# Designs tried in a protein design run: designed miniproteins, single chains, continued (5). Part 46

Each design is a single chain, and the fold is of that chain. pLDDT is the mean over its residues in the fold that is shown.

## One batch from the design tools (miniprotein)

Design m17666
Fold by ESMFold2-Fast:
Structure m17666 (fold): chain A 56 residues (1-56)
Amino acid sequence: SDEEMRKQIKALMETLKSLGDSDEEVLQLILSLARYISRFDPEEGERLEKIALEVA
């Protein structure tokens, strides 16, 4: 499931970059989402942050 999430996050980041956002802006957006999710599901938020940093 981590490998599948990595592929999905990578695809999402590439899509957002294709819409005109910089690599840094896209990464910061995903990290902000991960921090928001952590307020309700700390394990899932940590998982998203880790994977986003790995594919950035």
Scores: mean pLDDT 80

Design m17667
Fold by ESMFold2-Fast:
Structure m17667 (fold): chain A 80 residues (1-80)
Amino acid sequence: SFEEFKERVIALLEEARATPGLSEASRAHLDETIARIREAKSIEEVLEHATAAIAAVAGDRPDLAGELARRVLAIRREAV
């Protein structure tokens, strides 16, 4: 379901926010993105916000960004 997809993506980004090696700017970007995803009304809107946050994370932790991208796609496949 869309609600399951949204909640699982939020949980993933909250987990990412807690990982070491992120700048304060990247953590602020993740916080803002989580807030935007809570207000999202479509799968496409969630993916747009998640993609932007992952791109920001890539500046600090390209390994984490790659993991997040793969996990978002897996969540979409399982929940939708």
Scores: mean pLDDT 85

Design m17668
Fold by ESMFold2-Fast:
Structure m17668 (fold): chain A 59 residues (1-59)
Amino acid sequence: SKLEERLEELEKKLSEEELSEEERLELSIEVGVLMIEAVVKEEPEEVLERLRELEEKLK
């Protein structure tokens, strides 16, 4: 799905790139939006867990 593809892109970006505070904030907002979308679309629990891990890493 597009959500899973974007999730993989965000995970890769966070692991491979040094992000500014502004970029981290922007990604944090996007992760929040993706979490709402994942709940509404009834995505697998694995997807929700991965999104929670990204949210924690961006704090």
Scores: mean pLDDT 80

Design m17669
Fold by ESMFold2-Fast:
Structure m17669 (fold): chain A 69 residues (1-69)
Amino acid sequence: MISKEELEEEITAAFAVMDAAIAKRSGDPELLREEAQRLEELAKTYSGPVAEFLRKVAEDLRAEAERLS
């Protein structure tokens, strides 16, 4: 059975993916950078796989912002 903490981590990852997809669809490099920074700060509050995943999503958003700039 999944713990409350593990469930909250999975929900956090799911929302990060959704928010990142919305930001990418905007085509706005400023919004992409803002979302990347938000995910990087959020990653600092976690450890292990979820923190690594959030940093990877943030990295992808920064790369997209650079591509659009």
Scores: mean pLDDT 81

Design m17670
Fold by ESMFold2-Fast:
Structure m17670 (fold): chain A 88 residues (1-88)
Amino acid sequence: HMEELLERSRRTAREIVRLFAEKGPEEMIKYLKEQGKDELIELAREVADLPSDEAAIRYLKEKGLSPEERAIVLTLAELIRLQRELDA
């Protein structure tokens, strides 16, 4: 059901942001590994290095990611970019 996939995506995105804000990037990465989303973390690192959101979306579509997986990867890529800015 499409509503179930969207709710799962929203729940995962909310938990990612919450863990990043409250406990930092290491706990967020641990949560994603526990959810079996290790490959999405690596894709997010690749996407964070791309020059635009359009390039990122194209790359993820070419990889055959679902809309749910694409939303998670794009959320992670923005958090990676934010962390890089804070470290600069």
Scores: mean pLDDT 74

Design m17671
Fold by ESMFold2-Fast:
Structure m17671 (fold): chain A 104 residues (1-104)
Amino acid sequence: NLDEVLELIEELIRLGEEKASLEELYEVFARALEVAGDDEELIRLILRALWTALLMTFGTAEKALEAFKEILERLKEEGKLNELQKEIAEEFLKEMEELVKKYS
């Protein structure tokens, strides 16, 4: 499980380096969360990897935050987040919003 999540994290970072589309980042992120299931530590690792990939893709924290919100909204609409994943992702979003506000 950890090894598979780490492979998907590596794929997210590669997509960020290549400045891939939001749709490609969305698909890999969704797969990584599916693999993580209810493992809180793995969910948090995946969220950090997505944030890093979005920063690399969009170049500013403000644009990365907007993209992150869009990805989470789509996952919620498509029913791809379990309750634990929703809670952790919403907490992480709040942390990133506070970070962007502090350093803007």
Scores: mean pLDDT 88

Design m17672
Fold by ESMFold2-Fast:
Structure m17672 (fold): chain A 82 residues (1-82)
Amino acid sequence: KEEEKKKKEENKKKLLELLEERKKELLEEMEKLGVDEEIKKKLEEVTKKFKEIIEKNGTITKEDGDEVKETLIEIQKALLEK
């Protein structure tokens, strides 16, 4: 049980790191494309909210992971369609 919690805690940390990396990558792409500051701030806010969701749950569930992934895909699509 303790081992299971530590494993999920580590997975949570990895997901947060991945989310941060993706955010930075998208933010750099936004700067190259001349995207408005409002959209950049929206990316920051969304990323912050999902970090809080991941942290608040204490574990990473499949549903939480899917929701984070879907949001990142939405942001990525917005950048590609710019």
Scores: mean pLDDT 68

Design m17673
Fold by ESMFold2-Fast:
Structure m17673 (fold): chain A 75 residues (1-75)
Amino acid sequence: MSEKELEVDILIGMAKIMVGVLRAIGKLEEAEELRPLVEEAERLLREARETGDEEKLEEARRKAEEAIRLGMKAL
């Protein structure tokens, strides 16, 4: 795993934790708004790992960061 891939994987993990936190505090609608961003980030990271596509890796990063930003705003 490259350092960049590891960083994106960590960001996706943080976004998943954010979904879990929002669900735990009863913000179910906000949690479900984050879910598609997390799922797309996971798909893009998987494809980047398979193909070595740096653009997909950066897109995965952006999706994960957006999910974290929206989650923090929802808290």
Scores: mean pLDDT 86

Design m17674
Fold by ESMFold2-Fast:
Structure m17674 (fold): chain A 78 residues (1-78)
Amino acid sequence: SEKIKELLEEALKAYEQGDYEKALELFKEALELAEKEGDLEGQAYALGGIAEVYEAMGKEEEAEEYRKKAYELFKKAQ
């Protein structure tokens, strides 16, 4: 949906500005909406974004967990 795309774009902007708390909030909101809509691709992008934010925060274990979840969903979306 357009709303998922907008949330992902807003999350990326927050991430680029170093506002990791806002980026996580927006990516998680996009993930919840994508799950409700059955949008596997949107879910995968949101999970990937969460992983990137955790990596930037130095939380490598959490980053790897979310990255694995994102890749698994990408396989199902193909």
Scores: mean pLDDT 86

Design m17675
Fold by ESMFold2-Fast:
Structure m17675 (fold): chain A 73 residues (1-73)
Amino acid sequence: SAEQIEKEKNQKILKVTNETFRRVSDLVDKLIETKKTASEEEIKEAEEKFKEEVKKIMEERKKKIEEIEKEAA
């Protein structure tokens, strides 16, 4: 049924969202640890790397959600 398909879609989206939050949280923790002892240049490099990795994670999330929505259509 359409209702069952919608429920399965929402469950899959929730799993993707939870994994995204976990991955971003891990990167935040890593950046915080780096900032405690790193030089100014190392901090700038770590912040740029963090920005790139978050962007990749968000792009992966978007693609996964789009595939889930296509399957539900």
Scores: mean pLDDT 85

Design m17676
Fold by ESMFold2-Fast:
Structure m17676 (fold): chain A 87 residues (1-87)
Amino acid sequence: AATVNVSGTLTSLSTGQTLAFAGTLTVDADTGLATGTATSLSTGETLTLFADVDPSTLAVGTTLALVGVSLTTGDAVSGTATVTAVS
């Protein structure tokens, strides 16, 4: 599995609040499912995130569409992130 560092913005689907975040996702090379946790840079909230990615084209600068849940508020979140590192 590949590990990617991401940063971006998420919007709460219930409140409309925008959260800046950074985090790490683990990519399953067989399924293309990226999963992990992130921390909001603005509020310190912990977020559980999911993205569908193509592991063969995944690189620094790739934009990912994300969905997830704030573990702090319980709200569903969605948004985008840019890959900042791949390992």
Scores: mean pLDDT 79

Design m17677
Fold by ESMFold2-Fast:
Structure m17677 (fold): chain A 64 residues (1-64)
Amino acid sequence: MEELRKKADELEKKGDELFKQGNYVEAARYYTEAARLYLEAGDIEKAKRYFDKSLEAMKKNIEK
């Protein structure tokens, strides 16, 4: 559990960095992976939050 949380936190930070750089496709991938790991760790609230961020990143990529 703790190791999953740690990995999820790292992926979240990388996703945020990529989002700030405008690399929305990669940001969405990192957010999706972070959300999955948060789900595995039992952190449903963070999982939902990062799935939502992944969708927002995908929308940004489509919207230009």
Scores: mean pLDDT 81

Design m17678
Fold by ESMFold2-Fast:
Structure m17678 (fold): chain A 71 residues (1-71)
Amino acid sequence: MNKEVLDLEVEAALHLMAASISLQIGDRESARKHLEEAAEHLKKAAELAEGKEKEIFENALKKVEEEIEKL
């Protein structure tokens, strides 16, 4: 994995953690914003990644988009 993909993955992970905390305290607005940010970072990571890593990011993006739809 190149550093740019790693940096995008780390940023996505931080936003997913923040979204999880926001959901636990009932702050759906903050959760939505963090999930949207995570989705953008995962989308960029998928565009830069290849092979199995690309598939992992695309699958993660799909799950994040599904979670946004539930809010």
Scores: mean pLDDT 85

Design m17679
Fold by ESMFold2-Fast:
Structure m17679 (fold): chain A 55 residues (1-55)
Amino acid sequence: MVKEEIEQLLKQAKKNEEMLKEQMKRLGVPDDVIEAILASMEQHVAARIEKLKKE
């Protein structure tokens, strides 16, 4: 089953998203831009999960 891979991928993605969000805030990136970037990353993770489900 791919369930464990999906779980690990989600955990790593969330950790990386939080780190990136904090770094961008420190650099003065506008919140709207940060949200757009995080949304794009989340779409990538969702696509990866869908691919794993089909395998």
Scores: mean pLDDT 77

Design m17680
Fold by ESMFold2-Fast:
Structure m17680 (fold): chain A 67 residues (1-67)
Amino acid sequence: AKEYLKLGDKLFEQKKYEEAIEYYEKAIEIDPNFFLAYVKLAELYKYLKKYEKAKEYLEKAEKIDPS
């Protein structure tokens, strides 16, 4: 899971946004409670101005770690 998060981050820096999304989604598929993957996916969707998707992933992250 953590390896996919790192690959997603690298792809995001390379402006390969669709590929970054795929790797963050793979991290979540392997570990549905992977808080950081939800946060990273929310950040990426916010960057793409897809605010409703960003909000959905932030709400999922808050449910995993509410404090």
Scores: mean pLDDT 79

Design m17681
Fold by ESMFold2-Fast:
Structure m17681 (fold): chain A 60 residues (1-60)
Amino acid sequence: AEEELAKGREAYAAGDLETAAAHFEKAAAKGSKEAQLNLAKVYYELGEYKKAAEYLEKAR
């Protein structure tokens, strides 16, 4: 979870939203609330509003 979260942050900082989403999804699947919040942001930026809302809800 921690390693995938770090890789997701690196990809996001580089502007690679698809790679960021993939890494945050792996961390979120392991229960990382931080990854679920970051994944919601990435999906929102990708125009995947329904997925963004779902991950925002999971992070609560």
Scores: mean pLDDT 81

Design m17682
Fold by ESMFold2-Fast:
Structure m17682 (fold): chain A 88 residues (1-88)
Amino acid sequence: GPPVLRGTVVSGPEGKVAKKGDVITIRSEGGGLLTATVIEDGELRPGSKLTLKFPNGVVVEAEVVEGGDLRPGSPVTLRFTGDNKGPF
């Protein structure tokens, strides 16, 4: 899959901190919906790391490239770090 996810937030934690257990749903540029659960508390600022668990059980680290508070309607770009198979 691509090393970067570009999309629009459908639902997520409102604010500048993603808390463990928060669920984020993103509509990709291809129109697919991607849902992930936050595993560790983190900031939603560009350059911050998120640890995400996808419904298939895959856990990945992602860097916030663009975005802020992951509010519905906001553009978001996540860069997946590492050479794992990812969520795709």
Scores: mean pLDDT 70

Design m17683
Fold by ESMFold2-Fast:
Structure m17683 (fold): chain A 98 residues (1-98)
Amino acid sequence: SEVVERLLAVAEKYRKEGKEKAAMLALVYAAYLSEGEEALKLLEEVLELAKKLGEEEVAKDAEELIEWLKKNGEFPEEWVEEARRAALHGIATYEKSL
């Protein structure tokens, strides 16, 4: 939950800086590290934002992740752990720039 909270804070700051693509990526990592309805809500937010910004590839990825989660209930542990490593690296890099 702490990593998810930090990712959501990073996403908000990226939005304030006009870095919408970086904000969407942070929300995707937050979704991978979330469960059930919370993960679906975050992916639906990514999908809506990607469509508004014309980010067709991000929108397709979000739709595929939503479909996977609805079909399987959870992400594969391998995807979650890879997302966790990427998220922690991104947070550490961001915090060093502050």
Scores: mean pLDDT 80

Design m17684
Fold by ESMFold2-Fast:
Structure m17684 (fold): chain A 68 residues (1-68)
Amino acid sequence: ELRDLAAELIEAARAGDLERVREILSLMPDREAARGLLRVRDAEGRTPLELAEENGHEEVAALLREAL
């Protein structure tokens, strides 16, 4: 379910869980699906990439930029 994956991706990006981010992205069938997931926002309007950058998780941020 896309909503559940979006919520998990947001939490993984916030926590800097690189392995979980990779796992979630691997469930996406193509780049378009992955990009849709990366455009989701939390209650504060933050994307997974913005959360990873804000919390200093450079490896997660780099992975998310490559998926865009």
Scores: mean pLDDT 79

Design m17685
Fold by ESMFold2-Fast:
Structure m17685 (fold): chain A 60 residues (1-60)
Amino acid sequence: RREALDRALEIEGAAYKAGIIKSGEDFLNASPEQLREMAKAAGVSVATVREGRRVLQEAL
């Protein structure tokens, strides 16, 4: 559970550093195109980015 949250935050951080998103809200509301860009920036699959977003949404 905590490991999943840490992974989600790592993906969010990579997306922010890459300039794909400007906030956590942008991450939660990302378009399919942004999900692909975030996956590339974080070095993970699009499915992993979607899982990370879901984990962060559930943590709220």
Scores: mean pLDDT 77

Design m17686
Fold by ESMFold2-Fast:
Structure m17686 (fold): chain A 85 residues (1-85)
Amino acid sequence: EIEKLVVEVFKLAMEAIGKLPPAEARKMRAKLADLGSQVTLALKNKDYEKLIEYLEKIADLVSTVDAELGEQIRKKVAEIKKLIE
């Protein structure tokens, strides 16, 4: 379901952040927290256009740290798109 895929996106993002030095990890956690609040609001409101927009921004953010983890997130986002219809 959509909520499970969203949780998996955040797990992958936290994995990427965990590979960074402490100062960079802190900055990335702040950006992820902001995007995460928007994702939570979009999911609560069933605003799937905004949900996809913010999840793609998370994929872009993670890709700057780890291209492979960013690609895994993009695959999860594609699965969510298929579930939305």
Scores: mean pLDDT 86

Design m17687
Fold by ESMFold2-Fast:
Structure m17687 (fold): chain A 67 residues (1-67)
Amino acid sequence: MAEVEKYERAIELAREEAKLTEESGASQDVVEKVRKDAERAIEKFQQQRDTALSELERARREAELAA
């Protein structure tokens, strides 16, 4: 759980940083570069989060069925 939340927060922070950069009046080139970096990080964290969630869901179902 803590690990999943950690990745989700990192994703949200990366998205917020890109938005703040856009709102700060930076040029589109700078905004696009920051967004690209954020999207790469988000994609990596999403994959890790999805794997953790899938494993956790399976473990929960197995425990419930075994009870």
Scores: mean pLDDT 76

Design m17688
Fold by ESMFold2-Fast:
Structure m17688 (fold): chain A 74 residues (1-74)
Amino acid sequence: LSEEVLREIRIALARMAIAVAILSTENEEVKEKLREAASLLETDPEKAVELIEEAAKLDPSLKETVEIVKKALE
């Protein structure tokens, strides 16, 4: 697999983790931050991680999602 394809797979895994988190949380502010983070995964992954970490401060159950996204983007 090319590096480009591997990066796309990692981004897809991060999108999936965020999507599961959106479906699992009932906090609308958290959902909004997660949706924005998903939109930034390809263009600004650093900002995407920052938004997910902010969401996890509001909903600590998202700590696992933060770790998954960070590992996927590294």
Scores: mean pLDDT 82

Design m17689
Fold by ESMFold2-Fast:
Structure m17689 (fold): chain A 67 residues (1-67)
Amino acid sequence: MLLSVKNAVLIEAKDNGGYMTVEQLVEALRRAGASEKLIKAVEDLARSQGKEKFTGEQAMALVDKVA
């Protein structure tokens, strides 16, 4: 499950020119079958960063901090 979630995040970033918004990150996690608890924790952490966009690497680091 976690590997599939990380792969979905990397694919989302690649498809969007190397970046993703919080909304795109949440949708990628949901599409990959991440739990609602994981999705909410990642969304809350991402929104706390105050950034408009995240690189695939930054987004994956958010998932790793929560998981």
Scores: mean pLDDT 79

Design m17690
Fold by ESMFold2-Fast:
Structure m17690 (fold): chain A 62 residues (1-62)
Amino acid sequence: ATAVLQELLRRARKIIDEKTKPGEIPTVEVVKEIQKWADEHRDEITAASRAHRAEMAARVAS
């Protein structure tokens, strides 16, 4: 969970740094790109959480 959130923040910062000049504000397009990336990875976070819980249950049942 923490590692995935850290990756999300790093990606957002890189997008801002690459697309926005120092001293300028990010454009609406840049903000939308970050939001879309976050939404896509939100599903991955949910799936990873479910998979981890299933794996732990299987290990205990073994």
Scores: mean pLDDT 69

Design m17691
Fold by ESMFold2-Fast:
Structure m17691 (fold): chain A 89 residues (1-89)
Amino acid sequence: EEESIKLWQELVEAAKAKDVDRMVEILKRLIEMNDPAAKGLVAGLKDEEIEGEFKLTPEQTKALVEISRILKADPEFRKELQEKVKKEL
C-alpha cells in the first residue's frame, strides 16, 4: 500500500538522522498495519528468532538494506534503538 511505502521511506530518513524516537514511532505504525517486514525488523532488534519466510516489496528490501547498513556502521545507535524497541514494542 502507498501509505506503508511512505512509512518505510520515513523510517530510512529517521535512521539516517539517528532519530531513535521517530524510528520507534514509525515501527509502531507499521506493526499496527500488520507489516511482516517491520515485525521481522523488530524481532531482529529484540534478538528474537525471525519465524517464517515473508515476501518483501522492492521498497521494503531497499529500506531494510539501508537501515541495516546504518545500524552496522553505528553500534551505539543500534544499541539505543534496540533498548527503545524492547521497552516500547
Scores: mean pLDDT 76

Design m17692
Fold by ESMFold2-Fast:
Structure m17692 (fold): chain A 69 residues (1-69)
Amino acid sequence: MSKEELRKKIEELLEEIERLEREGVRAVIDGNTAEAQRLQARIKELKEEMIRLAEELGDKELLEKLKSL
């Protein structure tokens, strides 16, 4: 994968994570604990994938920024 493809994939994962985080907040407000836990597990998986791609890219500043999410 090219560095540009890696950056694009990271951006797509960030967008998906933000969408799922909004859904997770809604699930908590609605008292749906099971759905909130499912969404949190999915977010964790996407964050792990994003970190792996950032490590492959070798961008230390980006990696630290992503770890702070």
Scores: mean pLDDT 80

Design m17693
Fold by ESMFold2-Fast:
Structure m17693 (fold): chain A 56 residues (1-56)
Amino acid sequence: SDARKELLAAIGALLAAIGDVIQAELDGDEEALRRAREELERARAAFEAAAAKLDA
């Protein structure tokens, strides 16, 4: 189903964003960390929206 594909894509984006946050912290790159946190917030919103479609 399309909703399942959207959820899997959102999970992938969440995992990638978490990895980017960890890497930016390890590198001490404040600009990369800021950007990674913004990506994490967007990925979280997409995940919540995709999960809601499966509960509908």
Scores: mean pLDDT 85

Design m17694
Fold by ESMFold2-Fast:
Structure m17694 (fold): chain A 74 residues (1-74)
Amino acid sequence: MEKAEELKKKGDEAEKNGDYLSAGTYYWQAGREYKLKGDNEKAAEYFNRAAEYFQKAGLPGVAEIYKKEAEKLK
């Protein structure tokens, strides 16, 4: 299984459990894996998803950093 897909699945599971901090972390890691493969569209998607969950976890400063990372990849 591709590492990015495994990390995305872990993020989905954390989200279902209301663990927004872990969800954001896994989605950010999935975005990094896509970026390393040159899939900037998927990387931006998962950085934006990570930002959304960091925002829900009460970390708006961290969320803003990853939103800006996603913007640089489109």
Scores: mean pLDDT 84

Design m17695
Fold by ESMFold2-Fast:
Structure m17695 (fold): chain A 91 residues (1-91)
Amino acid sequence: AQAHFDEGAIAFGQGKYEEAIAHFQKAIEASAPDSELYGRALYLLGKAYAKQGKLEKAAEYYEKAAEVFEKIDPKLAERLREEAEELRKKL
């Protein structure tokens, strides 16, 4: 899980968003549901979709990440829901 997340973060930093998406998807599959790593992978997957201009998918993944973070970091969950709403307003 962590290795896939780290590979995704490196690809994201290099502007390789398609590769980042593939790595974050693998991180999600390998992570315990509702873990912090699972939530972080969902958020960065959403950011990668946003970088590709896929704003609807980005908003969906921000909302999924917010649901995970609701019990872990409620302030982060609130910000992620706000980011999702801002993206939907641009559609």
Scores: mean pLDDT 83

Design m17696
Fold by ESMFold2-Fast:
Structure m17696 (fold): chain A 76 residues (1-76)
Amino acid sequence: DEYLNKGKEALQKRRYEEAVEYFKLALEKDPNNAEAWTNLGLSYAFLGRFEEAKEYYQKALELDPNNLLSKGLLAE
């Protein structure tokens, strides 16, 4: 997915707002993409928006219960 890859590249470059936009575009194309939800949450976490990040990690875990990264990021 082109948008997913662009979002990941933006995330690597610490362009977190740009990463958010690309991951949202990836999710418009495929709302069941657990990886895109996880990366969207991670992008929000880097922006200091932890409540939104938790919501997106929960969405990723709902789609893929074995997503250990999202599960770990939600742990208290």
Scores: mean pLDDT 81

Design m17697
Fold by ESMFold2-Fast:
Structure m17697 (fold): chain A 105 residues (1-105)
Amino acid sequence: MELLTIIARVGAPDLTEELIKKLEEVVKKTVKEFEKEHPETKLLSIEVIQIDKDTLLVKVEIEGTREQAEELAKRIAEGIKEFGKENGLEVDVEVTVVEGKVNIL
């Protein structure tokens, strides 16, 4: 199995601490549900980092296959888009899968 990092860049205006916490819970729920369906995939970390007033980075590290990481990345993107819709936010989401560990400043 490979060490894989999923990075979702989330653009939204006026991100409050409450919205960031709710988004983090959406990501955690998505990953937990994915692990139940794919017991061979191991979650290593979940981080949500605000890099500016309008941008979040969501970083999820897993041990698994690239195919599993890409499926999880798709589910994370879909979950974030639905979160935006439910909270009246115009959310832009770009998701990338990288082999290995990624350090975000």
Scores: mean pLDDT 82

Design m17698
Fold by ESMFold2-Fast:
Formats: structure tokens, C-alpha cells, sequence
Structure m17698 (fold): chain A 70 residues (1-70)
């Protein structure tokens, strides 16, 4: 389902970011928050849109940090 696909996306994003920036604490923290939100999304099917918006915002922050490190 949607949550499974989003979890797979977050896991792939996390693996890529940690491979490139293994010692970056800000990236690690955002990845932990993303994984937590996906788990909360799974537990709250009536609030999928709210968790999707939160996940999108954290993904945007992660990408902004990665861009600044280039």
C-alpha cells in the first residue's frame, strides 16, 4: 500500500544519505524523524494526509542540507 511504498522510499533515501554523509548528525537526526513519522503514519490511517505533509517537509529539509554540503 501507500505506507509500504513511502517506507521503502524513506529507507532508500536514508541509505543514500548515510552512505554519502555517514558522520553528519543533522542528516542522521532527520532520518530518525522520517522513520518515526512513517511508523506513526502506519499507526494512524485516519491521519495519512497530515503525516504525508510532515514527511514531505522533512524530506525537503534533508535535500536542502545535502545541497549545502556539495
Amino acid sequence: GEVERLRDFVDRLAEGALKLYPDNEEIKKLIEELRKLVDEMRANPDKLSIYRDKINELVKKLLEIVEKLE
Scores: mean pLDDT 81

Design m17699
Fold by ESMFold2-Fast:
Structure m17699 (fold): chain A 62 residues (1-62)
Amino acid sequence: GPLSPEQKKQLLELVEKNLAELKSLDEAALLEKLLELSSKVVSPDNVTQAVDLLKKYLELLE
């Protein structure tokens, strides 16, 4: 199902909190970290949606 507003806020906060680390990682390490962060907020069936949203947030931030 769709991500809740609360889950979306938690994902945004995780990107903001980890922004410097996320910007320093190569593509493979970045994907692994985004999967880890997503798994803290959403169930396994929503991880792909959460990773996609984290990528969008990262693109919008520095």
Scores: mean pLDDT 82

Design m17700
Fold by ESMFold2-Fast:
Structure m17700 (fold): chain A 58 residues (1-58)
Amino acid sequence: DAYRSIAQIYQSMSDSLQSASDRLQQTGSSSQSSADDGRQSSDSYRQQADLYNRRYQD
C-alpha cells in the first residue's frame, strides 16, 4: 500500500506543477524557461506515479 500512497503524492505534485507551468506561460516569454522546467518536472512525477501504480498492481 505504500506504493499506492506514493503514486498519489506524485500525481498531486504533477498536477500542481502543471497548473503553475500553465500560469507561467500565460505571464509571458520571460517565464517560458521556468514554465518548461515545471512541465518537465510534472512529466517526471507523472511517470513515477505510473511506475508505482504498476508496481502496486504487480
Scores: mean pLDDT 72

Design m17701
Fold by ESMFold2-Fast:
Structure m17701 (fold): chain A 64 residues (1-64)
Amino acid sequence: MLTPEQVEKAKDILLAQGKLEAAAHFVIKAADMGVDVSEAARRLAEELEKQGKTELAEQVRKYI
């Protein structure tokens, strides 16, 4: 099972590549697998809002 640390690192790599939708779906999938993604989801939602991805940010906020 993925650790919260591994989720954060993978999320940051996807964001660095500009893959916003992939980063969101990865965090959501990790949550579905039982990983504590609350901090990763919070940071990702803030970044998505800054980039105008409001609907995607709201989906991610449900996992905080």
Scores: mean pLDDT 83

Design m17702
Fold by ESMFold2-Fast:
Structure m17702 (fold): chain A 77 residues (1-77)
Amino acid sequence: MEIPESVKELIKRVEEKIEEAKKKETDEEKLKKIEELEKEFEETKKIIEEKYSELSATEYTGLVLRLIGIELDLSLL
């Protein structure tokens, strides 16, 4: 089973937002928060991409909500 297109688009969108935030930000405290969000994003992305077909509905939903949370946290910086 392939990863849904909507989730692939979400992953790409979050990744692009992290890259843009890192490029534009000069405040050290905000950069540290961006780096923490990037680490959490990379860990979540890896689980989805490597284990999607093995995930329960609960695990899958939790990971998608985590990606949305990272996108929100980036928007609030």
Scores: mean pLDDT 82

